# Ledger of designs, part 90: designed miniproteins, single chains, continued (4)

Each design is a single chain, and the fold is of that chain. pLDDT is the mean over its residues in the fold that is shown.

## One batch from the design tools (miniprotein)

Design m15104
Fold by ESMFold2-Fast:
Structure m15104 (fold): chain A 99 residues (1-99)
Amino acid sequence: MLTVDEVLEALREIVREYVRLKEQGKPLKEIIDFVIDKLRELAERASHPEVREVLQRGIDELEALKKRLDAGEKVTFDEILEVIARTMEEVAGVRERLR
């Protein structure tokens, strides 16, 4: 089971991988799928219920973006990054409350 600090470190690694995939020209849908899969792995391994809830919210937001993309709507890389950034901020908020 992952601590809040370990989840936060893993989220930073997800951001680094997101940037790498974007720079390599990977399709938006492939990047969304990658981030969803990584957040699911973290949610399954996270020890704290509040952290799992935050990660699940991030997953739900990314799945909504994926559904919009599949429907032919315009989805941007910035929208994906905003979901990741918000998820990271909320996890950091959980960490601060536990201290």
Scores: mean pLDDT 87

Design m15105
Fold by ESMFold2-Fast:
Formats: C-alpha cells, sequence, structure tokens
Structure m15105 (fold): chain A 55 residues (1-55)
C-alpha cells in the first residue's frame, strides 16, 4: 500500500540522516579534541569517512 511504501521511504531516509548526523557529531568532537591531543580513533575514523564521502 502507499502508506506502507511511504513508511519504508521515511524510515530509510531517517536512518541515512541519522547516520550522517552521527558522523558529523563525531567530526565536530574530533575538531574539538584533536587540539587537546585527546581525539579517539572513532572520531578520527568519522573525519576520514566524511572526507572520503566528498563525492
Amino acid sequence: SMAEERRRVTKEVGEKLRDIGDLVQKYLNYQKNAAKGTATQEEIDAKNELESRRK
């Protein structure tokens, strides 16, 4: 049904936006923590992931 299709599309878009939001948040944390020498590997990976996604 159209309602089911809309629900699926909304869920997929929501998941992708959430993933991007998570990466952006980790990248901001990287910028803040890198200057202190306390950046985590997860934050570094998120920075590299966002830079590699510059399609």
Scores: mean pLDDT 77

Design m15106
Fold by ESMFold2-Fast:
Structure m15106 (fold): chain A 65 residues (1-65)
Amino acid sequence: GPLEEAALRIGRATLEGLAELFKKYYPDAEVTIEDLDGETLVLTVKTPEGTYVVELTLEQVLEGL
């Protein structure tokens, strides 16, 4: 419904903002955003120090609204 669609857009925008922030401080970082199942968004950041993963579920975004 409209709330779920809004939550997915907010979730993606949140991860995109995080991705830009990581790239600002780690220019050589490889950043990927994936939708696994239509309910889970995954941000993967690969740096020389290691790999960081941020998972954001639709439920978490809806709880934040």
Scores: mean pLDDT 79

Design m15107
Fold by ESMFold2-Fast:
Structure m15107 (fold): chain A 75 residues (1-75)
Amino acid sequence: MTAVEVIRRGLAALGLDPDAVVSAEEVGRAAQAALGFSVETAERAIRRGLEALGLDPERASGREAGEAFGVALSG
């Protein structure tokens, strides 16, 4: 399962649209629900990943946030 799919599943479980613009905090909660990461750790990783991809952390879709999480986990 890809990081994108994990985040999308977590967002859907929280009642959020995975393709809508979501906050890094909401994606952090989705990662906590799906993988057991702390919200603070997941949110920080996602924000850094989004910046590395040249994306705005305040306007990222669930898909972009999942890709960012994958990038952050890869180092």
Scores: mean pLDDT 71

Design m15108
Fold by ESMFold2-Fast:
Structure m15108 (fold): chain A 84 residues (1-84)
Amino acid sequence: KEFVEKVKKAAEEGLKEGQALRDAIGPPATNEQVLAAERAIPRLPDSLENRAYGTALGPALRGKVDEAKKLIEQAVKEAEEMLK
């Protein structure tokens, strides 16, 4: 379960960072400001953890927190399937 926990933690950190970036933009958050913030995010090496992080971060940054949470659940489920 260590692998699944790492994927879940990475996805949760992505959600948290996406929300923090959106809060830093403030209301109103324009599409241009959101896109600029997305471009400023450093690209991480391709891994399941980094993919889970990015999967939650993008929607959270766009203000779609419920979507980000659903994607976290999906990423955890996929990680569990890989472990089996």
Scores: mean pLDDT 73

Design m15109
Fold by ESMFold2-Fast:
Structure m15109 (fold): chain A 76 residues (1-76)
Amino acid sequence: EKIEKLLEEAKEKLEKDEAVKKIEAKEPLSEEQKERLAAQLALKNIKDEEEFREFARIVARKFENASDEEVDAELA
């Protein structure tokens, strides 16, 4: 799926990010935190507002078990 591909690309960029490496050296990140950061990076790369909202809902469901209503309220 396109969204899974965006997350995979974001994880690859996160691995090469010097700022993230510096944070990990001082404060080790859990796998869950790394996935959340990758998801946030992927969201930043989406320019279309509708795609952004749809992706944000999927991410929130995966990490926060949030409803679409809760995600829409936060993005408003």
Scores: mean pLDDT 62

Design m15110
Fold by ESMFold2-Fast:
Structure m15110 (fold): chain A 80 residues (1-80)
Amino acid sequence: KVEELKKKAEEYQKKADIYRNASDTARENAKWLEERAKKASPERAKLYQEQADIARRVATSYQEKADEYEKKANELKEKI
């Protein structure tokens, strides 16, 4: 009943928080790689930028998953 909906909402919120943290970590990694690219030789700078681009795409993917789970949590809370 209501308790089961609350438990499911909490589970979805926990998943949202995990993916949000993963997205933040990936974004921080991208920034670190971009800063390394600025200090590197042109050849190595290209490699760091490619890695940064991948990290940014990963961050976006995790953010989308976080948003999806947060939406599911909110939908369940609305039924309480």
Scores: mean pLDDT 86

Design m15111
Fold by ESMFold2-Fast:
Structure m15111 (fold): chain A 117 residues (1-117)
Amino acid sequence: SLKELVFQGRIDEILAILDTHPEVTEEQKEIVKELLGIVFPDHPQTSPEIKEKFPGDKANLGEVVRKIVELAEKIFPDNEKLIERVFYLAFQLKFEEVLYLIVGYLLNPDDESLLEL
């Protein structure tokens, strides 16, 4: 399931799923890649620039939360409820839940259960 892939940090498999969805734009995929690098900084596919700026346990948490919210706003600029939920989860350091919400909603925008995370 998507949830298992997200919580296991299966970056390649998440990106492959996005590639099967023609309604997901290349810009949205690039934003998801940046978000994946922030959430999984120690993954081999995470760029050195993202890892240096967001080095996991040593990252500035305020900058991490701000960047996650900025990325969510770029993908869903008109979805205030989703952006508020992303902020709430990110502030609680629930970064895997944030990623699951963003990717899940991008693949199925009618799944209201994602807003209950």
Scores: mean pLDDT 76

Design m15112
Fold by ESMFold2-Fast:
Structure m15112 (fold): chain A 88 residues (1-88)
Amino acid sequence: SPAQAGRLLVEMDVGVLEVHIAVMERTGTPDDEIVRRVRAEIKKLLAQHQAEGIVDPAVLAELQAMADDENATLDQIRARLERIRRLA
């Protein structure tokens, strides 16, 4: 179903973002650079999911909030990704 497909896409996207964060941390990338890169990836995912129309609006709202929060810390990004996973 579209709802099941949307949940799977969200779970996969969150998993990929979490892996990218872990790799950047292990390679010594500064937190502000990790945040900048992850926010750029989230903006791209938002555009794709808004066009597709199968992702839950509550999940899209959380992704939008992350994309717009220029002062977000890495810990806040992780907390929002965990919240998104629970919404999916």
Scores: mean pLDDT 84

Design m15113
Fold by ESMFold2-Fast:
Formats: sequence, structure tokens, C-alpha cells
Structure m15113 (fold): chain A 71 residues (1-71)
Amino acid sequence: SAQAVVERLLPEAVELLRRLLEEKKMPREVAEQAVLAWVFQQLRLALPDMPEEEVLRLAEELTREAVEEVE
């Protein structure tokens, strides 16, 4: 299900965002864009039958939640 995929990806997105910000010292905007791109690709692979527009919305929501968790 989409929910199970989101639950799996959220902690991975948070970890990726932390590494990009803390270890790689990336600007926040660049780090967030990188996480969004990664999440979008993971969701497309896991949910191939979902329309691209819905995958993008889900990726944006998941990335937003990862940003809130890191702050």
C-alpha cells in the first residue's frame, strides 16, 4: 500500500536530509531538492500504477514531513 511505502521511506528521507545538511554541509534548499528527487524516484519504483502527478504530491508531502522532523 502507499501508506506502507511512505512509512518505510520517511525515516530514510530524514536520515538522507540529515547527512546532506550535517555531513555534506549542503544549503537547505539544495538538500531539500535532492531529498525530493530521491523520494520521487523511490515512490515511482514502489508504486508504478500511481499517476505521476499523485506520486509528485506524495513526494512533496513526505519531503515536507522529513524537513519538519529534522528541524
Scores: mean pLDDT 86

Design m15114
Fold by ESMFold2-Fast:
Structure m15114 (fold): chain A 70 residues (1-70)
Amino acid sequence: MDFETQVLRLVRLLRERRYRAAAELLRSLPKEEAQTVLDAALTLVPVPEEIRELLLGVVEGRLPVSAVPE
Protein backbone atom coordinates (compact mmCIF):
# COMPACT_ATOMS: atom_id res chain seq x y z
CA MET A 1 0.00 0.00 0.00
CA ASP A 2 1.43 3.39 -0.94
CA PHE A 3 2.35 6.23 1.44
CA GLU A 4 -0.67 8.39 0.51
CA THR A 5 -3.09 5.53 1.22
CA GLN A 6 -1.52 4.89 4.65
CA VAL A 7 -1.72 8.61 5.54
CA LEU A 8 -5.40 8.77 4.54
CA ARG A 9 -6.18 5.58 6.52
CA LEU A 10 -4.50 7.04 9.62
CA VAL A 11 -6.30 10.40 9.15
CA ARG A 12 -9.67 8.59 9.01
CA LEU A 13 -8.94 6.62 12.19
CA LEU A 14 -7.84 9.80 14.03
CA ARG A 15 -10.95 11.72 12.89
CA GLU A 16 -13.13 8.83 14.14
CA ARG A 17 -11.18 8.88 17.46
CA ARG A 18 -10.15 5.26 16.90
CA TYR A 19 -6.78 5.89 18.53
CA ARG A 20 -5.90 2.27 19.34
CA ALA A 21 -6.63 1.22 15.73
CA ALA A 22 -4.38 4.14 14.65
CA ALA A 23 -1.60 2.83 16.93
CA GLU A 24 -2.08 -0.70 15.51
CA LEU A 25 -1.73 0.67 11.96
CA LEU A 26 1.50 2.48 12.93
CA ARG A 27 2.98 -0.65 14.58
CA SER A 28 2.23 -2.65 11.39
CA LEU A 29 4.63 -0.36 9.45
CA PRO A 30 8.44 -0.19 9.58
CA LYS A 31 9.53 2.42 12.16
CA GLU A 32 10.85 4.98 9.64
CA GLU A 33 7.71 4.67 7.47
CA ALA A 34 5.43 4.87 10.54
CA GLN A 35 7.16 8.09 11.69
CA THR A 36 6.67 9.75 8.28
CA VAL A 37 3.03 8.62 8.00
CA LEU A 38 2.28 9.90 11.53
CA ASP A 39 3.99 13.26 10.89
CA ALA A 40 1.96 13.74 7.68
CA ALA A 41 -1.36 12.74 9.30
CA LEU A 42 -0.79 15.11 12.25
CA THR A 43 -0.50 18.06 9.81
CA LEU A 44 -3.97 17.15 8.39
CA VAL A 45 -5.97 16.42 11.55
CA PRO A 46 -5.72 17.89 15.07
CA VAL A 47 -5.46 15.42 17.96
CA PRO A 48 -5.18 15.99 21.73
CA GLU A 49 -1.56 16.46 22.84
CA GLU A 50 -1.74 13.37 25.10
CA ILE A 51 -2.77 11.22 22.10
CA ARG A 52 0.07 12.69 19.98
CA GLU A 53 2.57 11.75 22.72
CA LEU A 54 1.17 8.20 23.00
CA LEU A 55 1.28 7.62 19.22
CA LEU A 56 4.89 8.87 19.10
CA GLY A 57 5.78 6.44 21.91
CA VAL A 58 4.21 3.56 19.96
CA VAL A 59 6.11 4.50 16.77
CA GLU A 60 9.39 4.65 18.75
CA GLY A 61 8.66 1.19 20.25
CA ARG A 62 8.72 2.78 23.74
CA LEU A 63 5.02 2.16 24.43
CA PRO A 64 2.77 -0.82 23.66
CA VAL A 65 -0.32 -0.34 21.48
CA SER A 66 -2.41 -1.11 24.61
CA ALA A 67 -1.17 2.18 26.18
CA VAL A 68 -3.35 4.04 23.62
CA PRO A 69 -7.08 4.47 24.49
CA GLU A 70 -9.69 2.80 22.32
Scores: mean pLDDT 83

Design m15115
Fold by ESMFold2-Fast:
Structure m15115 (fold): chain A 68 residues (1-68)
Amino acid sequence: SAELDAVRAEQLALQAAGAVKHKYGVTAEKVTGEPVGDDIGRATVEADGKRYEVTFDSASGKVTVKEV
């Protein structure tokens, strides 16, 4: 469902903004969440002139945050 995909993308975006704020102390200016699969989510965060990628793996509970 396009509506469920949109909700999941928004949830990933909010989680990614929080993860970047927690790790780097910057407030997200632009966030794009993308569901990749049932267990994998991705998001791109732009803050303070920098870009960050966040990957969520719900099967392992692992969240990876990196500056790109």
Scores: mean pLDDT 79

Design m15116
Fold by ESMFold2-Fast:
Formats: structure tokens, sequence, C-alpha cells
Structure m15116 (fold): chain A 92 residues (1-92)
């Protein structure tokens, strides 16, 4: 199922972001996590979310603000995963 494959992909991205966030020790490491996520969003054609996250990063002056931005990205991907999983269940 394409919807199930998308759900699993977004779930994996959220899990990887959570692990990276938990293991990040510096402001530079947190910024790098966000930069990589922006590149992946643009590669997927999700330019609107990529632009919003990029603006959030540019407006972030503290480590806590960047951590909150990464938490927001995790929430978005987990939400997308749940949405696609629900769609797959209805089509089965």
Amino acid sequence: SPDLELAERYEKIAEELREQLENAETFDQLREIVRKAIEELRREGDDDLAEKIEQGLENSETEEQVRNLIDHMIDVYEGRSRGYRARAARQS
C-alpha cells in the first residue's frame, strides 16, 4: 500500500529526528539536524514546510529554540504517519 509505505517512511524520519535530538550536545549539532531536514523536505518536494522550518531556524537564537523547532518537525512527521496509516486501514 502506498499509504502504508508513506506512513512507515514518516515514522522512521520522526524516530531518526528524535534520536538525533536526544544525542545532540551543541548548538551547531542542532542546527545541522535542522539543515539536513530542510534538504530532505526539499528533495521530497515539500517546499512549503521546508521554507517554514528554514524561517524558524533563521529566527532561532538559542539552543532551546532550535530543540523546540526539531520537536515541531517530529510532531509534523508523526502526524503525517498517523494520517497515512489511517488512510491505509480504510482502504484495506
Scores: mean pLDDT 86

Design m15117
Fold by ESMFold2-Fast:
Structure m15117 (fold): chain A 65 residues (1-65)
Amino acid sequence: SMAAEAARVEAAARNGIEAAREAMENSKTLTGQIDADKAQKLVELGERSIEELERRAADARAAAA
C-alpha cells in the first residue's frame, strides 16, 4: 500500500530529524568547548539535514494522496 510506504518513510524521517536535533545540541555543548567554528558548522549541517528529511516526508505523503 502506498499509504503504508508513506507512513514508513515519514517515521524514518521523524527519527532522523530527532537524531539531528540531538546532534546539534551536543555540538553546542561539547564541541563548542573545543572548537566554536566546528560547532557552528555542525549546527548548520544539522539544519540542512532536518530540512531535507522534512521535504522527503512531505513528498512521501503527497505521493500517497
Scores: mean pLDDT 72

Design m15118
Fold by ESMFold2-Fast:
Structure m15118 (fold): chain A 92 residues (1-92)
Amino acid sequence: MKKVEEIVEKLNKLVKALENKEKDLEELIKILKDEELAKAIVEKDLETVLKYLEELKEEIESLKDELSVSEYTAALLRIIGTELDAELYLSK
């Protein structure tokens, strides 16, 4: 339960950062608490953002046997939604 909650929190922070992509690097670092990810958003480096989301998918997959079907499915759908948000916000 705690690990999936951490992944959901990371996704919520990423969406908030994407919605605020016009802010400077320092403000994005405050939102994300991740300097590399904040730089990727400022630089419109979609590949780095998608790689981060793929790593979260692998983490959810590793937890599959520990999660209910509804928790697993909700987490994966949330990641897919965030991938679409990243493409929308970073493609200009």
Scores: mean pLDDT 79

Design m15119
Fold by ESMFold2-Fast:
Structure m15119 (fold): chain A 59 residues (1-59)
Amino acid sequence: SLEELARKTVAVLKELGIPVEALDDPAFMDSVLRLFAPDSLDDEQRARLRELIKRLMRE
């Protein structure tokens, strides 16, 4: 699920000490999605994943 993928991505970002403010940089967020999101995701799913990652990083 997108939520499970977002949770796994957030766990890695937190382990690396990435601050939530880094996600406000679109280039950084694009790099995160390029590394963690499978190519099978459409644009709508990618947009939802971005929002889930931002939300979970603030929790």
Scores: mean pLDDT 83

Design m15120
Fold by ESMFold2-Fast:
Structure m15120 (fold): chain A 65 residues (1-65)
Amino acid sequence: SAAEREALLAQGLETIRKLLERNTPDDMNKAARLQSLIAQLRAGDDSVMPQLREEIAEVEKKLEG
């Protein structure tokens, strides 16, 4: 749904912001991957939503650990 897409975009952008603030090469590479998936979702490719959710969850888990 549009609401699910908007929520996922907001989550992805917040995760990217956190990665960019850390400013390590590894975090910058993770941010670039998420930015690529967000660009595809914004272009109308909803098929990337499961991958974007998984990548966000994996990154957030590492940020909290």
Scores: mean pLDDT 85

Design m15121
Fold by ESMFold2-Fast:
Structure m15121 (fold): chain A 87 residues (1-87)
Amino acid sequence: MAREELEKILKEFIKLSNEYGAKLDEKVARGEITPEERQKAANYSVAGALRLVGLLLELDTRPPEELIAEAKKIYDDVKKFFEEVLK
């Protein structure tokens, strides 16, 4: 079941990244944030996605509970970052 939890977190992360990405693009178009701030958010999101994919690859070598905890932290950290940029 750890794989299903990680896949659920990854799916929710992709959805979050797409929704917040669209909102950030609208803010750039309105001049409310800079293209540099938008790019920083994109880079942070990509780094988070790569880390989450890495956790899926470690399911056979690390404790599942540790992987799930790390995945939730990655999701929360990225969500908080997007919310701060959207202020």
Scores: mean pLDDT 83

Design m15122
Fold by ESMFold2-Fast:
Structure m15122 (fold): chain A 91 residues (1-91)
Amino acid sequence: SARAVELARRTLELIKAGNMAEAARAFAELVSLPEIPDEALSPILGALYLSPDEDVRRFAEELRRVLDAQGRSALGEALVRTILSVIEQKK
């Protein structure tokens, strides 16, 4: 959908800019959509892989907070686990 593409683009640009809190909020909106295209997720994970570990941790922490506040704690925990695995892949 056009909304998924725009949210993915916004998330990617915010990650590249190091604005992890706003990126995590945009990503929370993206993953709350009924349909998420795979082409939206790969560039975001790639940008997180290229980001400093501290930025990836800030992204994960804010994502958990936003999804917990929305009553989506199980989704938040699963996504945070996946995102933090990006740091482990760098070792």
Scores: mean pLDDT 81

Design m15123
Fold by ESMFold2-Fast:
Structure m15123 (fold): chain A 86 residues (1-86)
Amino acid sequence: MVEQAEAMAAKYAELAAAAKDERDRLIYRAAALFYRAAAAIFRGDLEKGRRLLEEARRLLVEAGVPEEEAEEAMELAFEQIKKLAE
């Protein structure tokens, strides 16, 4: 799962670099951070994973996602990634 998460992070980073719309760029950057967090969690680095998800949350808020919705999405993501790591 680590290799797939790293591949997805790279893909979304490329999409962010190619995005012409600033909102799309922020969303793709958040997605890249999400998959980087997943890779960290799969490696057992929960602290790094939480930090990367917090960065993703901030980018989603900057993109116009409501704070409570972004926070809920990141917490759900953390729980789902932990289940996949089991």
Scores: mean pLDDT 83

Design m15124
Fold by ESMFold2-Fast:
Structure m15124 (fold): chain A 100 residues (1-100)
Amino acid sequence: SKEEFVEEFYKKAKEIIEKLKNGEITMRQAITEFFELVREALEKLKPTKEQADEIYKIVNDGLEKAAKAYLQGKRDEAIKILEDTVKKVYEKMKKIVEES
């Protein structure tokens, strides 16, 4: 179901963050993998253009803030911003499925 797909997206997104926290991947790799995960999720979820634009706005705003914090040496803040971004995307995807 679309619900199972959204849960799988959230699981994979948390795995990216875990790898980042454990030093298995770089911040750049985490950002790239998360963006690709969102793109793949939108291809499967097939939201309206407005819904897709809202998700991309959350992603772009969050990733920009995370990258800025990371470049300032604020690694823990950058990771928290990424975690908050993942949760916002997850909640928006859940709402899209509930409304469809």
Scores: mean pLDDT 87

Design m15125
Fold by ESMFold2-Fast:
Structure m15125 (fold): chain A 82 residues (1-82)
Amino acid sequence: MELEEYIKKLAEALKNKDFEKVKEIKEELKKKGYSEEVIEAMYILAQKKVAEEQGIKLTPKSEELVKKAKEILEEYLREKEE
């Protein structure tokens, strides 16, 4: 799934503190027609992935952001299948 590959790329850039690469990936997603809301949802899930790989437990506030991000991506995928 294309979304999972971009989340992975964003997570790798975040782990390397390569914010220029993060910006490039976000611009690529914009060119592909993803909305700003969907792009930010992918970014939140990438941050979650980095935290999980580092063994960091999410705060309740971060868990709420992750839930909202998942809902946004699920809605996007549902619309694409319709």
Scores: mean pLDDT 79

Design m15126
Fold by ESMFold2-Fast:
Structure m15126 (fold): chain A 83 residues (1-83)
Amino acid sequence: GAEEAAKLGEEKATGEGGVEGGRKAEEAGEKGTATPEEAAEAGRKAAKGGVEGGETGVEAAGGGLAGLGGGASGAYYAGGPPA
């Protein structure tokens, strides 16, 4: 289903590209290069879009691996919201 496809796309990005993206997001957040909060929001938008429109979200994840991985990881590491 759409949710399963979106989750698979997110796991793929997180498992391979997400690990690198998440690490970079954490380092960028700690360093305070720009606005890690924007990266977190971008990742959330991509993930949320994926849930509602599986293929569209998966495609967005492929185009914005840093946004998805960085947003997911960066949201927590950069002091984003708890959920």
Scores: mean pLDDT 47

Design m15127
Fold by ESMFold2-Fast:
Structure m15127 (fold): chain A 69 residues (1-69)
Amino acid sequence: MEEEERALREAEERGQRSMREINELKERIIKEYKEKYGREPSWKELLFEIHKEITGSDAYAEAAVKAVE
């Protein structure tokens, strides 16, 4: 069942890539925040910036923060 093996490999690669991208994004946001404001972002600020970067929309980022408040 070659299709199953390919699907699993693609899912693993996609998962690893997504985790790496999220970690890189998180580190970049924290660094930018420290440079801009001289402090680390709060959990809510970090969540907002991550969602804003992923979705490209302030409205979706605000909704994500409100969902976890």
Scores: mean pLDDT 71

Design m15128
Fold by ESMFold2-Fast:
Structure m15128 (fold): chain A 57 residues (1-57)
Amino acid sequence: GEALRLTMRHELEHMLATSTDPEVLALAREALAVLDSDLERAIELGREAGQKMRALE
């Protein structure tokens, strides 16, 4: 719902502000672009961005 969308927006914006990896940035931007129109796709893209970020740690 709306709370999940708001939480995802904050997390994706944080990824864009803190990540330097081009794949993470591309996935986070795409997730933000579809967040309001396709929440399920945004969740999938955000999950991929998060997994790539964790793999880089």
Scores: mean pLDDT 80

Design m15129
Fold by ESMFold2-Fast:
Structure m15129 (fold): chain A 109 residues (1-109)
Amino acid sequence: SAAARQAALLAAARAHIRAALRDVRAAIRARLAGGPQADIDALIARARAHLRTAVRLGSLIEDPSLVPELVGLALQVIGGIITVEYSKDRAELERALAAIDATLAALEA
């Protein structure tokens, strides 16, 4: 059914956002631990790939009421990537980590 197709698209987009958030979380943790830049770069590259897939899947969703949550989650992924790439402030990295942990807990509940 059309409803089943829309539900599957939403579930797939949300799964890719969860994967992107997990990769960003791992990148922030690696940054806080002083881990190798190559490992952080690989995690961010994976997060960007998941985000691109989620955006493409989201563009196929016909119910406009489902779009704002996905946009909010996508913006959180983007904010996390920017924080990892450009911030040197431990407190800013820790705040981004806490925000991602809270979002992942809500999505995986």
Scores: mean pLDDT 90

Design m15130
Fold by ESMFold2-Fast:
Structure m15130 (fold): chain A 81 residues (1-81)
Amino acid sequence: SEIEAEIARVEARVEEALKTLDRERVERLFEEYRDLEPEEVVERLKPKMEEAAENDRELGRELLVTAARLGIAYAREELAK
């Protein structure tokens, strides 16, 4: 199914990214944002990811992976590309 294929693709991209990222730092970011509502996660992380994409590619990747793991639709779509 399309949904199962998308989930598997995102999970594969998360694991691929974690091979090159600081896993402990990504897990810390996940814990920081896990208790927030999805809308609040988007409001806080999207501007940080946009800023990091220009200045700190590793941080940008960590934030993107974190947002995707938190179920944020646009981040899952970006990571699945």
Scores: mean pLDDT 78

Design m15131
Fold by ESMFold2-Fast:
Structure m15131 (fold): chain A 85 residues (1-85)
Amino acid sequence: SESDFQEQLRQLEEQLKNSTTNQQQIEIIKQTQQMIENSPFISDGDKQMVSKALESSIKMIQESDQNAKFAIQNVSLLIDWLLSR
């Protein structure tokens, strides 16, 4: 259900906030990306936008520890936006 999908997004956001390593952060973002791609509750346009943002966030984490915090904040805001629709 859409409610189950929203709960899974909330759980991934909390896991991301509690993550302590770049590897954990990248893995959670990849899981988020797969869940969004497979979701019937998100439009193709929103999926394309979200996929680009998540891919950008992964690259930021790979490039710098300072950028990792910014990337995590951006992913959290994106999940919040998806949940507020």
Scores: mean pLDDT 86

Design m15132
Fold by ESMFold2-Fast:
Structure m15132 (fold): chain A 82 residues (1-82)
Amino acid sequence: STSSETITEHWFRSSEPVDEVEGPLLPSGLHRFKVEAFEDPDTGVHYAKLLTSGSESPEVQQSLIDQMRAIGLEEVGPVTLP
């Protein structure tokens, strides 16, 4: 878990539960990312936060965003959690 200025955050909402994912999705890649999943049991709303390294190229960051969208997640503005 890193909270330095080199981390970029992207928020998504899902109508289905999202599992946490960590590491590169590609076997030969050095791309580092993490997906944090949040579930509100009272409302049934599901959220996912994509964390990417700020040292990654904009193309890599956009590719990860596109991949989140491809698995059915809807990109939303920043979410403040309790």
Scores: mean pLDDT 66

Design m15133
Fold by ESMFold2-Fast:
Structure m15133 (fold): chain A 97 residues (1-97)
Amino acid sequence: MLEEERQRIAEGAEKLGLDPEEVLNRSAVLFTAANLQLAAGDFLYELGQKEEAVDAYKTAIDLYEEGIKLARELGDEVSVARFEKNLKIAKERLEKI
């Protein structure tokens, strides 16, 4: 995470009366977990495991949507855009199965 991104998330959390470190950790975990599920979906699809790939992509979508919700509450438009970009990729992957 870039220091500028970390500072924006922390500032947003403070304005909402939330613990900045807890919010920073939660945001990072959501983005990392969603990216891992997206990658797992791609890997499973290449192996011909379509049902498992669908489950991985759906999990990635849910995690990205939770991340977008958190980023919007924090006023972090950069993180919103980053989550939305990857959400679009996950949805496009799911539609092609």
Scores: mean pLDDT 82

Design m15134
Fold by ESMFold2-Fast:
Structure m15134 (fold): chain A 70 residues (1-70)
Amino acid sequence: DELLRLALYSTDPALYPPIAEALIANPERAVPVLRHLLTVRRPEYDPLLRRLAEESPDPEVRALAAALLR
C-alpha cells in the first residue's frame, strides 16, 4: 500500500494531513503502521500520531497513537 509506505518513511509535515486522512479512512492500514512505530518511534511523527489519536474511528488506532505520543 502506497499510503502505508508514505506513513512509514515520510517526515515531511506537508504529507501528514493526506496520510492521516487515508489512515483514518482505512483503520486496518493504520494498525500495522502504529505497531511498527512502537519499535521505531520518532518525534517527527507526532503531528500524524496526534491526528490519529483524535480522529480515527477505530478505538485501537486511537489508543495506539495516544500511547506513542507519551
Scores: mean pLDDT 70

Design m15135
Fold by ESMFold2-Fast:
Parts: C-alpha cells; sequence; structure tokens
Structure m15135 (fold): chain A 80 residues (1-80)
C-alpha cells in the first residue's frame, strides 16, 4: 500500500473518531462550543497522524489507536 493510501486511511479513521466523540458529547449535554473545540482538537491530531504515517514514522494501526485515545481523553475532559 502506498504512503498516500495509508494517509487516507488515517484521515478516514480520524473523521470516524470525531463523529463518535461528537455523538458522545451531544448525548452528555455538552455545549455546541465545547463540541466544536473537541472537533478542532481531533482534526489537528488527525493531521499530525496523517503526516507521521505518510513519513513512515508510524503505522496506520498505531495512528488509529492514538486517535481513539485522544477522542476518549477529550470526551472525559469535556464531561468532567
Amino acid sequence: MSPDSKANLVGRAGGEAIEEAVKRLEEAGVSPEEIAKARSDLAKATGEMVQRVRAGEMSVEEAKEQLRKKAEELVKEAVE
């Protein structure tokens, strides 16, 4: 698989992580402004993971795990 194909898989996983985090935050009654901030933070993390995977510094599976962990941390911070 090409580096570009791997980067695209990470970008898609980031989008999925953002949607899952947003759903959990909405269910918890978090404000639209806090949800927008969480979306922005996850989008930045996704961009960093895409760059690392493209550079061969990180696997797609490692990037997916980091994105899931980041989403979980952001949800906990916003709810707590």
Scores: mean pLDDT 82

Design m15136
Fold by ESMFold2-Fast:
Structure m15136 (fold): chain A 82 residues (1-82)
Amino acid sequence: DQRIQRLQQQIQRDPNDSRTWADLGGEYTLQGDYDTAIQYSQRSISIDPNYSDGWGSLAGAYLGQGNTDTANQYIQIAQQLS
């Protein structure tokens, strides 16, 4: 899991990089670890609430959990920001 290790190293060097937090959220969603994906995606939008991909990452995690209603809410926010 080279990508996750590289992204974790990036956030250690720049913990305010909302893009790297969103990328981590996406990677953990792909692995089926939705709780961790939500945590990282929330960190991304906490740093930059106008970063569309942060909301998209959060939506992806909720879709993975089967929470389609919540995911659709976040997808709509992401679309308004892009």
Scores: mean pLDDT 88

Design m15137
Fold by ESMFold2-Fast:
Structure m15137 (fold): chain A 65 residues (1-65)
Amino acid sequence: MDERRVTVTNTDPEKEATVTISADGEVLLKDVKIKPGESATSPWVPADADIKVEVKGGEVEIRIS
């Protein structure tokens, strides 16, 4: 089974984002603060996992690789 990971990048020029990442109901990252222009990356998850990303504050870009 191939694995993937989620990278969340804060694209807001001024606002901090607070991010929670879950896969198949398991919380992988909880309330991680991402400064403008910075990224947080999840652990590896199964490629077919249902990923949920919750964001508070800034605008974010989500990439799966």
Scores: mean pLDDT 80

Design m15138
Fold by ESMFold2-Fast:
Formats: structure tokens, C-alpha cells, sequence
Structure m15138 (fold): chain A 89 residues (1-89)
């Protein structure tokens, strides 16, 4: 489960960080930086902050998260898409 793997990586699980680095073909340090950014977004959402939204360069909504579970699901889908693109190369 990709969402669970991301949750573990955000919590500092070294095996989850290494597994994501392997799948994305990036360094463990890059995954740690990504996990830190996601953790800060989760903290903002849990504190009742504004909805997280990602738009493309044309202003189309790509992803929206109103809570931590939606943020993890959106992140998992983006990572799975990236892995598939890397596997096709």
C-alpha cells in the first residue's frame, strides 16, 4: 500500500525511506526532504489550516486535500504515476 509506505516515511521509518528512494530512483536525502514537506502540510491540515490545493500551469486543479487522509491518498497517486513513468523508460 503506497499510502501506508508514505505514512511510514513521514514518521521517519528508515526502511520506508529507502524503499521510496529505490522506487523513485532518487537519494534517501531527497525522500527525507519530501517527507518533511508533506509532514508540514499534514500539520497545517490537522491544525485546521486552509485546504491544500495543487494547480497546473493552466490553472486546472490537479489535487485537493481537506484532511490528512486525502493528502496521503493524493501523494500516493502522484508517486505511483511517477513510478510508472520511470518503469516505461
Amino acid sequence: DMAELIRKAINGDEEALKKLAELLKVSVEDVKNMAEAIRKLMESLEAGGPTYEVYDDSGNLLARAEDVEQLLEATAKLIEHKIKLLENK
Scores: mean pLDDT 72

